# Designed miniproteins, single chains, continued (2): the designs that were tried, part 96

Each design is a single chain, and the fold is of that chain. pLDDT is the mean over its residues in the fold that is shown.

## One batch from the design tools (miniprotein)

Design m7318
Fold by ESMFold2-Fast:
Structure m7318 (fold): chain A 66 residues (1-66)
Amino acid sequence: GPPSGVEVRLRQLGPRTLEAEILYNGELIARLTATGPDDPATALGAALRELARQVRERLRELGLLP
């Protein structure tokens, strides 16, 4: 799961695009987006995998992950 005090909220912005909002102790600290390929069968899955990678990288940059 996420580190203590961290919440990640996911929402779909478009047919290929997902957004993650990262909150720390209830405050919005980052907003990230990822867009999948122009292939409806794989687009959201690819967007989710890329967004998960970006969230992990951003948490590391913010000092919330080692």
Scores: mean pLDDT 83

Design m7319
Fold by ESMFold2-Fast:
Structure m7319 (fold): chain A 70 residues (1-70)
Amino acid sequence: GEMVTLKVTFPDEASLLQALSLLHEEFGDEVEYEVHREELTLIVTVPRELAEKLIEALKKAIPEAVIEEL
């Protein structure tokens, strides 16, 4: 199916680690990601059908995160 790539920028390392836990627990192997620790950024590739759910989950867990669709 169609894939969507999201860039998620976090306010701190604790928030980034929380997001990684969320990705593993709720989305598992349906999501691919790259961690850019120095920039406090995740690049996440997800099926379009899951993109809205992922964005909602991230906004709820980490309201200060900035999410951009690439």
Scores: mean pLDDT 83

Design m7320
Fold by ESMFold2-Fast:
Order: structure tokens, then sequence, then C-alpha cells
Structure m7320 (fold): chain A 84 residues (1-84)
């Protein structure tokens, strides 16, 4: 019961952080300020990294893959922002 509750909490937190990472990337892409966009992409990277760790701890391969995708998107967006 406790182990199941722990995994459920880790999954929920990981899912929320993975969504948060994608939201931050979208907000960054819509930002007119390049420095604001960079901060949003950096926040997206942190959320995605934390979401990935929680997904792995929960043992959810599908969520881990989604978090990895979000992490790659955030890193790519930050690198493109650095070129502008």
Amino acid sequence: MEEERKKAAQYSAGAILTVGARVNVELGKRSKDIEEAKKLYEAGIQDAENGLELAREAGDEKLAKKAEEALEEAKAALEEAKKK
C-alpha cells in the first residue's frame, strides 16, 4: 500500500513536471523578449529533468520517454535562443 502510494505520487509529480516543461517551452517560443525566453527554457529543462527522475523512480517507461522528449525540446529551444 505505501509502496503503491509512493509510486502513484512520483508518477503524478513527474507528469505535472513534464507538462510544466512543455508549457514553459511554449511560453518561451511566444515571448518577445529573448532573455525571458531563455529563462523559460531553463525552467523547462529543470522541470523535464526532475520529471524524468520521478518517472524512472515510478518505473513508468512511457512517462520517462515523454519527459525525455520534453527535455530534448527545451534544450533545443534554449540553444536556438542563444543563437538569436
Scores: mean pLDDT 85

Design m7321
Fold by ESMFold2-Fast:
Structure m7321 (fold): chain A 90 residues (1-90)
Amino acid sequence: MTAQEIFDKYVEEVAKLAGLSKEQARDVVGTAIRAGSLSTDINVQELGARKGSTLSREQMDKGLAALRKLPDSVPKISAEQYAELQKLTR
């Protein structure tokens, strides 16, 4: 599975679990990937909202919580795939 396919699966699942649009879910997943974390233990305040993001803090928190609850059908990201995803989300 390519890094792009994994990113799209993460976006789809986060959108479903958090009740976010695909664009909002992309902002959540991209923020977590850029921070080097796919968990809610990152300090979102220190990262700041991306310029042009329509996410409220509450929506970001819901999306990050959804990342922890992803189904087993969504594959774990390898270090190489994580590096590629960071390029896609910058």
Scores: mean pLDDT 63

Design m7322
Fold by ESMFold2-Fast:
Structure m7322 (fold): chain A 100 residues (1-100)
Amino acid sequence: SRDDDLQQLQQYNDQGEQAIQNNDWDSLFRYFGQSSDIMSRRYGLPPVDITNPDQIISFSVQLNQKVQQDSTTTDQESQVFGRFGIISGIVADHIRRQQS
């Protein structure tokens, strides 16, 4: 359900932020992948290849546009989606630094 998805996204955000603090990139990728799948299904976006930084950034931009167009989005959901966007940027930046 939508409420179950929100709770899972909050948990993955919390775990993802902790993984970033602990420099645990393997855990971050697992949590981020699970969050990306939830967001993809919610907004009917194509699945994102979480190993591709350009796809992550493109997905984040499209997701932000869909969230802004969705009048049913709550303040709580908006904050959770915002945190997901920040994590998306951190993941994409990490991959780019490893590839450069």
Scores: mean pLDDT 85

Design m7323
Fold by ESMFold2-Fast:
Structure m7323 (fold): chain A 80 residues (1-80)
Amino acid sequence: NELEEAARRAAEAAAEDGKEGRVTPTGGTAAAIAAIGAATGARLGLPREVVQRDARGAAEAARLGGGERAAEAAEEAART
C-alpha cells in the first residue's frame, strides 16, 4: 500500500491547493482526478511504475495549475 498512500497524499495535496486558491478550480479538479486515478490504479494492482508516473503527473499539474497533464495520466490509468 506504499504507492496507494503516496497517491492518496498527492490527491489530498492537489485538493488542498485547489481549495486555497493556489490553482484554478479547473486546474485543481484535473489534478485531483489524476491523483484519484493513480490511487485507484494502485489499489487495482497496476504496475508500480505506472502508478508512480500518474502520481507525479498529478503533483506537477497541481504545481503548474493547468491540470491537463495529470488528467491525461489519470485517463490512461483508468482505461488500463
Scores: mean pLDDT 56

Design m7324
Fold by ESMFold2-Fast:
Structure m7324 (fold): chain A 94 residues (1-94)
Amino acid sequence: GPPSVTIHFPRPQSDEEFLARLRELLALALTWDPETLAVYVMVAAHEAVKHLSPELALAFLEELLATLRTQPESPAVRAAIDYLERARAALRAA
């Protein structure tokens, strides 16, 4: 599984508010190194699938995949892409 990273999310009022928070944190994570960004992306994907509607979760997973594809190739980035592809497939199969 992905490295254990604890990010505290306050209880959202709506899916849209939670998604906005995930996007805010993604913007911050883009200032970090690619390896740390990859870890955040896997955590954000897990939280999106857990808490958002399937439609919003799928849209956000596509945003995360597009973001990772702009990053330099590294084992961590490749692992995160593979994780997101599996998460997307599982969500579509549900």
Scores: mean pLDDT 78

Design m7325
Fold by ESMFold2-Fast:
Structure m7325 (fold): chain A 84 residues (1-84)
Amino acid sequence: MEEEVAQVALDTILAALSNEEIKKLVRELYEAEMAGDLEKVAELGKELAELLAKASEAEREEFLAALRAGQAAAEAKYAELLAA
């Protein structure tokens, strides 16, 4: 159940992002979170923050929109699983 919700969120975020480097870091960050590797999560989170700090405002807005879309998809999937 958690894996399905998590996977839907990840797929939605990745589909909404156009920057391949941001997509790669998001995927690796998610894999580290699912593995419980908190040190790797912190490392990748720092790399993502540094990349976003150098990105255009449009790329940062795309990232935030992707996160919102992923959250909405996760909430919808969770509600679907509870209703089944």
Scores: mean pLDDT 81

Design m7326
Fold by ESMFold2-Fast:
Structure m7326 (fold): chain A 69 residues (1-69)
Amino acid sequence: VMSPKEIEQLELQLQFYELARDGLELVIASMKKKNVPQDLIDQQQAALAATDAQVAALRKQLEAAKKQQ
């Protein structure tokens, strides 16, 4: 069982990672538009995939915590 303070901290972390994810999507779109080398685009796509995984993990953790309240 998580405390209300721990749930609030997880919600703040989720907000941070969601903002980072949105920023990476904009960067990748801009890089593609400017014909940046594919290897550099691939690096940013790998970072986006890692951020997506972190967002999914935090969402799952928050849902589990809220069900225990």
Scores: mean pLDDT 83

Design m7327
Fold by ESMFold2-Fast:
Structure m7327 (fold): chain A 88 residues (1-88)
Amino acid sequence: LRRVAELLREIARVLREAAENPARLEEAGERIERLLEELKRVASDETIRAFEAAVLATAPAMEGKSLAEQLRLVAEAVEARARELEEA
């Protein structure tokens, strides 16, 4: 689980950086795709589903928000999931 939590923290960091600088969103997207590919290789299907559920749970809070605010919400959810896995 240590590597999974590490990857999730990296994803959250990239999302927060993109939220501060939306002009760099494309570069951030490429980095996130690489991190997600690695996550799928090392994480169980159960862990991936829990991650996806945490991200989807932010959807109601995203309604009417700017892209930067949406990215921060996703980053917060991903980081919370990483902390939960480290505590387990």
Scores: mean pLDDT 78

Design m7328
Fold by ESMFold2-Fast:
Structure m7328 (fold): chain A 80 residues (1-80)
Amino acid sequence: NSLRQQALRLMRQAGIAFGNRDYLTAGDLFDRAGDLYYQLGDLQLASVLYDQSSLYYRRAGNYDRSRRLDDRSRQLRQQV
């Protein structure tokens, strides 16, 4: 319950960061929201949020973080 509320708050903040073209912050917030959905057992939504985080890290020029989130998302899809 509270983890889901925290994740939704992070996703709203990520949308604001994206609107401001702050892709690094948007990536970080989606990564954190993905971790919360992973804790909730929603592996499919966690993987989607990790994919979104990866895209924003790439837009921010942080290719190392982008690759790590892509790998994490791929691993979760193999577990479902």
Scores: mean pLDDT 87

Design m7329
Fold by ESMFold2-Fast:
Structure m7329 (fold): chain A 85 residues (1-85)
Amino acid sequence: SEAEAQARGARTLAGVAAKQAEEQANYDLARALGAQDPELAAALAELQQKAAEQYTPQQGQAIGDRELTRLGAAARAARAAAAEA
């Protein structure tokens, strides 16, 4: 039925929104950690400079954003492991 199709669509959109919220939380955590860690901040600045030489500014920013998201995910996993220890 149309109602069942709409319900499936709504659940799919909710799942996408949940994943985007998780990615944003990981990104925000990485940005906060970078503000406190000068070595991480320097490494990210170097990555952005190298990306700017090979890619458009938009592509370079997207590469940097993906790296921040990955670093945030790793930091969150490390915090979870430490909390369980």
Scores: mean pLDDT 71

Design m7330
Fold by ESMFold2-Fast:
Structure m7330 (fold): chain A 81 residues (1-81)
Amino acid sequence: SLEEAEKRLLEAAREEAEKEFGEEFAKKMEEKTKELLELYKKILEEENEEERRKLAEEAEKIVEEMEKEKKELEEEKKKKE
């Protein structure tokens, strides 16, 4: 089911982030992933094309923010070497 796929994705993302960057970062990524998944659900259910576009734009912003936070932590990790 879609709910099971969503749960699996959220759990996998949290476990990976926790293992690589620690619990605090994992919690941040979990919250962002939840927001992203809720937006994707809304996009799938949305009948209005203009409203769907706005939801997609919000989803893109969340993805960009998540990528930026991950990159910043990767650079910080390199500096500690």
Scores: mean pLDDT 76

Design m7331
Fold by ESMFold2-Fast:
Structure m7331 (fold): chain A 70 residues (1-70)
Amino acid sequence: MKIEKTVLEARVSGAKGKEEAEKMAELSAQTAKQHALKTLPGAEVETESKVEEIDGEYVITVETTVTIYE
């Protein structure tokens, strides 16, 4: 059994406020999970997203945890 963690950071300069950034974070997490499941069939995939305000911009971070059974 192997556990791999991948962190993807995306900066959203076009988001008008925290709520819009949070919706984009949810979409990004969903997309990351779908890609991981296509790449590693039979693996367990969990995604977590967060939004932070950095220098007046909203930064979306998506963490994907993949558990691979051997």
Scores: mean pLDDT 72

Design m7332
Fold by ESMFold2-Fast:
Structure m7332 (fold): chain A 77 residues (1-77)
Amino acid sequence: MDEKEVQIGVIQIALGVAETVIPRIIEAGDKDSLEAMRAFLEKQKKEAESLGTKEGQELAKRMAELIEQIDEALKKL
């Protein structure tokens, strides 16, 4: 119960930071940083999915959307 809530909170913070930083990295055209962020989001997505909760699934969907944005940006570089 509480352990899963804490884990969700930690993932939410990490996702919030990623959502703030990714547009700046895209704007800078930093391919290496985009590839690193993609790997980070893939790992966090798997962890969110492993929680087996509705909130975890919603976080995983948001991470998938960010990964898609990174992939689109990388195609233009």
Scores: mean pLDDT 81

Design m7333
Fold by ESMFold2-Fast:
Structure m7333 (fold): chain A 80 residues (1-80)
Amino acid sequence: SPVDVARDVLTGLVRAVGEEAGLPEAELERIVARLTALLDAGDLEGARALFTEFLERYAPAERRPGLLAVLDGLIADVKA
């Protein structure tokens, strides 16, 4: 389903960015679990806010527009 695709892609991106940023595994697990719970609940605005805040805190500025575009496309597919 589009929700399953969004969960798999967005949690994979959180793990990749978090690992590159040197985020502790326990903190990474908490972020992934929270993002998964929001997506599974259909809270797309909450998932968007969490992912955006995560990117602002941990992703290099030059990568953020591309990662936000992926997020926007996945959310659009879920809403369709």
Scores: mean pLDDT 86

Design m7334
Fold by ESMFold2-Fast:
Structure m7334 (fold): chain A 59 residues (1-59)
Amino acid sequence: MTREELRARAEELYPAAKEVLGEGHADNVFAFIDYALDKGDLETAERILEAVERVIAGE
């Protein structure tokens, strides 16, 4: 996945993550995703996004 694809996915997931995790936790998680993307660590960003997707899905 490209950096742009991962960033777009993060933007799509953020509203649902706020509802499930609460705004403070969501902001912290997405700040770390942004940091990983800015560093070019796409694998870490993808793993965090997958974890967020599972939490939103009730996993």
Scores: mean pLDDT 82

Design m7335
Fold by ESMFold2-Fast:
Structure m7335 (fold): chain A 62 residues (1-62)
Amino acid sequence: ASAAEAAALAAEAARAGDALRAGKYSVGTQSRGNTEAGQKAGQAAVAGDAERAEKYARLAAE
């Protein structure tokens, strides 16, 4: 699985209102080169900000 996939799953969990699951997926991106984008996606998802989580997940995919 790619770091971008983990970030996308974090954003999906945030959209569903599941901050714990979103945080779990965001951690999966940190061992790859997308640490900044993945970390921000996870932080936004845990905070319940699905829009920001999705934005950063897209950046991690690019």
Scores: mean pLDDT 66

Design m7336
Fold by ESMFold2-Fast:
Structure m7336 (fold): chain A 116 residues (1-116)
Amino acid sequence: SAREKLAEALGLARRAGELVSRAAKMVKEDKSKREEAIELAREAARLVAEAADLALAADPERADEIQELANRALAGLRNAIALLEAGASQKDIVAALQAAADEVARLEALLAEALA
């Protein structure tokens, strides 16, 4: 059902947010954890994309909002991954991961509202 797809999408978005927050904390505490942080950020991007696909199928009336917030979250994650791969400063990486986490949280909030 549409409600079941939205509930699954919300769960995936929540999991993505947890992974991005863990990646930010990991890099903040130990800059050598960059490879593990890249894996967490890539997994989060996959979960955001899957959450968006499920939400778009479940709630076509909110399609534009879902697509906008999903695109913002994915752009933030791709930026953070690029900075991690480039060996950017710890400060810039943590800021990018935190910004990506904020965008994932916006998608999560929209999905929670759609499910209510």
Scores: mean pLDDT 91

Design m7337
Fold by ESMFold2-Fast:
Structure m7337 (fold): chain A 78 residues (1-78)
Amino acid sequence: MVKRRLLSREEAEKVVREAAERAGLTLSEEQIRLIAEWVQRGLAITPGALQRLAGLSAEDARRLLAELYREVRRASIE
């Protein structure tokens, strides 16, 4: 997959919610919005960025990141 598209706000929030569920995390709506904005911008996601954006622990950030990459890849194949 060479080409990616930017997700809508709603698509990005859905991707974040699905990634959080798979990672076993419960995120607030505020955390989902902050992470979704970052995902929507199509930027490279790092654990440090997730910690700063949503106040996640290093462990939670790493878990979320792994599932988030999976969901973003799935969403960008259309």
Scores: mean pLDDT 73

Design m7338
Fold by ESMFold2-Fast:
Structure m7338 (fold): chain A 101 residues (1-101)
Amino acid sequence: SEMEEEKKLLEELKKELRENAQAWADLIEANAQSEALRLAAEILRAVAEGAPEEELRELVRRLLETQGAKEEEIEKILSEHGLEEVILWAYSGALGHIERL
């Protein structure tokens, strides 16, 4: 039951991402003091604009590379979790960083 509740929460968060990506991009961009935060805002803006999956994957790859991830690690993360989940993690991390400023 806990795994089903976590899956339902993740699907609700993915829906919120699709509905609120532009507002989230604007929030992060207004507080962007690093390359990682600017990339997070750019990813969310691309989601809001309906960018192709290949473009989103490239932006996410660049974000993960700025955080020190190697190519093999990036491929594993994207294959195991999927693109929308990684974007949600990036947004959550960006918010946490901004709230600590």
Scores: mean pLDDT 78

Design m7339
Fold by ESMFold2-Fast:
Structure m7339 (fold): chain A 88 residues (1-88)
Amino acid sequence: HHHMEEIRRKAEEVRRLGEQADQLYTEAQNKIAEADRLLKEAEVDPSKKPEAEKVRTEGQNLQAKADSLRAEADALEGEIVRELTELG
């Protein structure tokens, strides 16, 4: 067991989770923008409202997943800070 190796692995996981969360946030923002555009179209064509609602739900689900991954990354980052404080 080596504390520095453990910290390094946690730092790699934080980076991976953060990158994945950022990608999902970008996808969520794109879906939300698409849903807003479809909702605008639904003002003149109500048949587009179900598609807008579906796309909005997809965006919300992506954002929730991104939030979850960000929370995991933040928790691991907190562990790294704690372990570094304990080591020196």
Scores: mean pLDDT 85

Design m7340
Fold by ESMFold2-Fast:
Structure m7340 (fold): chain A 86 residues (1-86)
Amino acid sequence: MDEINEKMRKLIVDGMIAAGFSEEQAQKMADIFLEEYEKLKSRGIYNPGLAAGEAAVRSAKELGLPLSDVSKAMGQGLSKYLSSLY
C-alpha cells in the first residue's frame, strides 16, 4: 500500500490534534482528504500542492469545519512532507 498515503494520514491526524481538534474529527478529516486527493490524482492533477490544497477544501466543507483553521492545522506538516518528495 502507498507509504505516502500512510505518512499523509499521520501528518493530518497529528496536525489536527495539535491544533485542538478531536481524534474523531482528525480521523474523519484524514479519511475524506485521502479519498479526495486520490480522486484529484486520478483526474490528472499531478501537482501535489494543488491536489492537497483542493482535497483540504473539500474535506473541510464535507465536515463543516472552518477552512482557515483546517489549512493552518494541516498545512505546516503536509507542505513540508510534500516538499521533501520533490
Scores: mean pLDDT 76

Design m7341
Fold by ESMFold2-Fast:
Parts: structure tokens; sequence; C-alpha cells
Structure m7341 (fold): chain A 57 residues (1-57)
């Protein structure tokens, strides 16, 4: 399964609870390190996870 680890889901759930639709600087840095991608792709990964989680609500 191509499911992201639980910490990414927890990150986007926290963002949704805070009314955010974008990662903060620490969240973005963590995603870049985890996925070994640039800032633009890491932001895309966050947005995809946020969309998927929001669709479950």
Amino acid sequence: SDRSPPWIRDMVLRALAEGRTEPDEEELAALMEYAQVDRTLARGLFREQLRDVAAEL
C-alpha cells in the first residue's frame, strides 16, 4: 500500500484543526527530508494528504 506513514496524517489533521491548508516551515522541512524531494513537491505531497483526509470527513 502506498499509504503515507501515520506522522504525515497526524500533521495534516493538526493543520486542518488549526484552519491551515498549507504546511508550516517545520512540516515542509520534514516532508522534504522524508520523501527526498524539493520544496514544491513536498508542498504537493502535503496538499494531496490534506485532500485525502478532508474527503474522509
Scores: mean pLDDT 80

Design m7342
Fold by ESMFold2-Fast:
Structure m7342 (fold): chain A 100 residues (1-100)
Amino acid sequence: SNEEKAEELIEKTIKKIVDILIYGVKNNEPEEETIERVLDVMETLIEALKSLGVELTEEKVEEMTKKIKEELKKKLNEEDYKRAEKILEKVKEKILEKLK
């Protein structure tokens, strides 16, 4: 179903965002550059979901954010996690503003 395809795309996007955030904090990438990379991945997801007739809801963005935080916490030390979380929250705010 299109809903199953949408969930697969969302899970793949979560993994991509985790990898981008880990790379950014471990390589001291400028925060703005990491934000732009995550936003590009999210915009790609939104367009792919639209092609399936599926809308990305605010509730789904919150669910994705929670899953990304859980994965980051497993893979990063406390200092790197705090940096990654800050970037993720800024991206979340920009996406939620765009969905309004």
Scores: mean pLDDT 89

Design m7343
Fold by ESMFold2-Fast:
Structure m7343 (fold): chain A 69 residues (1-69)
Amino acid sequence: SAAARAELLKRRRELFDRAVNLVAAMLYQQYGIKVNVDEEEVKKLSELPLDVQLEELFALSREIAELAA
């Protein structure tokens, strides 16, 4: 249905936005590289330990894979 498709697209967008912000945070934390994304979210995520960032990225990759199946 259109409603189910809209919900799927919303969830995928949220997961991809989260993943992009995590990658941006890792780039900032490890290399000082700034990218044009949500600066506030990137700063918050860059304060997390790298292990926590990797665990979140792994969890997001699993959710994205499940939505793609």
Scores: mean pLDDT 76

Design m7344
Fold by ESMFold2-Fast:
Structure m7344 (fold): chain A 77 residues (1-77)
Amino acid sequence: MLELTLTQRDGSKVTLTLPEEISLKELLDLVQEKAPTLGVTQALLAMMLAIDPEATLSAEEAKELIERAAETDLSLA
């Protein structure tokens, strides 16, 4: 299991536990549940899911994707 710590727009931190493999839908659902203030991150995941609804990611790929998306989200100050 891989742990990922995200900083939300209000400055709060949340830790996500990622399985070895995760679908884009499961990843989107997890981010919506645990990091609801990261709207841009959620929108990017929803767009990717619309393009490839059967896509699955390794824990490391999911972590990298979410960290990149969350960094973009927080930079929109």
Scores: mean pLDDT 79

Design m7345
Fold by ESMFold2-Fast:
Structure m7345 (fold): chain A 75 residues (1-75)
Amino acid sequence: SRVETARAVLALLKYAKEHRSDELQQSIAEGFINWLKTFPELSEIAKRVQDALKKKDWDAVIKAVEEAVELLEKA
């Protein structure tokens, strides 16, 4: 399901942050942005993740993914 995918991505991003792997965080975030772009209702979240990624603001990336999980749980 979409919720399970977003939760798995969130868990992986938190893991990558704890292990201080910027390369892994970037790779996970880029893949997630591409997946989010397949859903019109998540386009604003995809943009926020992309903007945070350009700034290398990993806390903002995680917050945007948490918002995507919440939106998918309500759908």
Scores: mean pLDDT 82

Design m7346
Fold by ESMFold2-Fast:
Structure m7346 (fold): chain A 74 residues (1-74)
Amino acid sequence: SKEELIEKAEMAFVMYAYTGDERLLELAIELLKKAGVPEEYIKKLLELVEQYKRGEISLEEFAKKVKEIVDEVL
């Protein structure tokens, strides 16, 4: 279902943040696209990834903000 794809994408983003494994980031984006998530929300999530990569937000802040965006599209 759409909901299952989005929940798996959220898990993949969080696991990417823990591991640094770019394959998890690629998986998260593909799952969002398959779920039909609008490009605007995918862009917001990618902006969060860049902020996290630059050390501008913590892992805890990243996970919280990812959940907030995901909850808007569920």
Scores: mean pLDDT 86

Design m7347
Fold by ESMFold2-Fast:
Structure m7347 (fold): chain A 65 residues (1-65)
Amino acid sequence: RALFIQQKAAELGYSLTDDQAQALADASEGLTLDNIEKVLKTAKELSSNQGQLLHYSKALVEMSK
């Protein structure tokens, strides 16, 4: 999961650290990989920088549970 999140974030123009990707993977436990990808894409549309991408991704993951 962490590697998948890191790769998808890179496709969106963001370089996540292993710790950041792992934290988001842990928060997204119970979601499918397709749902995680949709969350990242939605967070990207709401975000102007990497910190905002992480913030909105975590919020959207929690709202999806």
Scores: mean pLDDT 74

Design m7348
Fold by ESMFold2-Fast:
Structure m7348 (fold): chain A 90 residues (1-90)
Amino acid sequence: TIAALRALIDELNAEAAANPENEPRLTLAVMTLSSGIVAASRLSPAKAAVLGQLEILRARKMRLEAEGKLTPEEREKLDKEIDALEKQLA
């Protein structure tokens, strides 16, 4: 639900407060997720949740890549998860 996606934004903001070094990238992830909620308003609650999760994974991949922490193994795992979620939205 949209309420569940909003609760997840609150969790990400709390994580940003706990880890100040990652705050700028976590803020970007929250902004991306907020944009996803607007798009998800056209979807069923189940598909809205899937879209929210997809945006979180995309933001996480971007963050890890920017930090130089994205290993080939983690990239493959994230790409598989992203692909599976994209297929659920098709």
Scores: mean pLDDT 68

Design m7349
Fold by ESMFold2-Fast:
Structure m7349 (fold): chain A 120 residues (1-120)
Amino acid sequence: MVDFSKLSPEERKKFLEQMLLELSKILRKVSDENPEYKEKLDKLIEELQKVLEEGYFNKLDPMEVLKKVLEVLKKFAKENPELAKLILEELKRKIEENPDSEDYEILKMLAELLEEVLKS
């Protein structure tokens, strides 16, 4: 688990930007492999990008932006459990293929978040 209290504001912003970039790549791949879900996944990507843009425009704390991103993702997973499972499977695949990646902690955090929502 990433301890955000130990990160500088600049490091928190970089982590958030890397998380959204990696998440967008996962969502695009799932969309490409499952074209029937493309519209729902495109809307999720747009909503996540809008949260980031509005957060930066309004100079929100990166932690507040992260909370909003995680709430959007949790709501999406609860409303679309079938898609959340596909996203989780792709996250796990990418983690297994790239265990030495600098993005490992980001991907693991996202996977754990989706697993908790799917268990609930």
Scores: mean pLDDT 78

Design m7350
Fold by ESMFold2-Fast:
Structure m7350 (fold): chain A 93 residues (1-93)
Amino acid sequence: SAEDQQLLEQVEKLKKLAEEALKNGDLQTALLYIRGIIALASQAEAQGRKDVALYALEVAKELASELVKKFPDNEEAKEELEEVQRRLEELRS
């Protein structure tokens, strides 16, 4: 649908911004965009768009995993990865 395309387009835009922040070593900016993708996943889930929500959470998981690899001692990054993994498991159930 047009709404699914709009949500997916927003996820891709935030993904690119998060990847740029990661490349620049900007932890706080990367976290901001990852949290934005998680918010889009919540919006998709609330609208009954489970496949879009799953895709957005998988993107957030990939980005959070890269963030933890780049900042292995940062607890906020680790907590974000754990939260995304938990939400993915719940949504897949």
Scores: mean pLDDT 89

Design m7351
Fold by ESMFold2-Fast:
Structure m7351 (fold): chain A 70 residues (1-70)
Amino acid sequence: SEEIRKEAEEQIAQMREQGAAQVEATGKLLAEEKSEEEAKKLTAEFRERAQRGVEHYAEHLRRLAEEKIK
């Protein structure tokens, strides 16, 4: 049970890291294509959506881990 929880938390940590890297990479691409103002706005919106998605998936993984040890 502890191993299952640890695995879920490790996956969540990796996903947060990957999400942050993807936001950074997307911001870089937007800065090359768009005005500074538009790139900042779009990057901020993407960051917010990515963070929400990660948190939603994190809750899902934690729920699955809890169900498996029930």
Scores: mean pLDDT 80

Design m7352
Fold by ESMFold2-Fast:
Structure m7352 (fold): chain A 74 residues (1-74)
Amino acid sequence: MLDWAQSQPLPEAIEAARALVEDAQELAQQGKLQEAMEMAQKAIELADGLPPSPEVEKIREEAQKLLEQIKKQM
């Protein structure tokens, strides 16, 4: 499995997870629901690989909420 982001320095891995959530939000706004779902799922997987922290927890919660919103629109 490609786990490249987890092998990055922690700040860069957190930024990568946040970027995936932002990409998912943009894709959802464009109506690209399948791509948005994929990005949200990747953000959750990446966050699950990181050490627990308030910032990582918020990213995971936001990605999960976005994933549920996308599923309701499909």
Scores: mean pLDDT 77

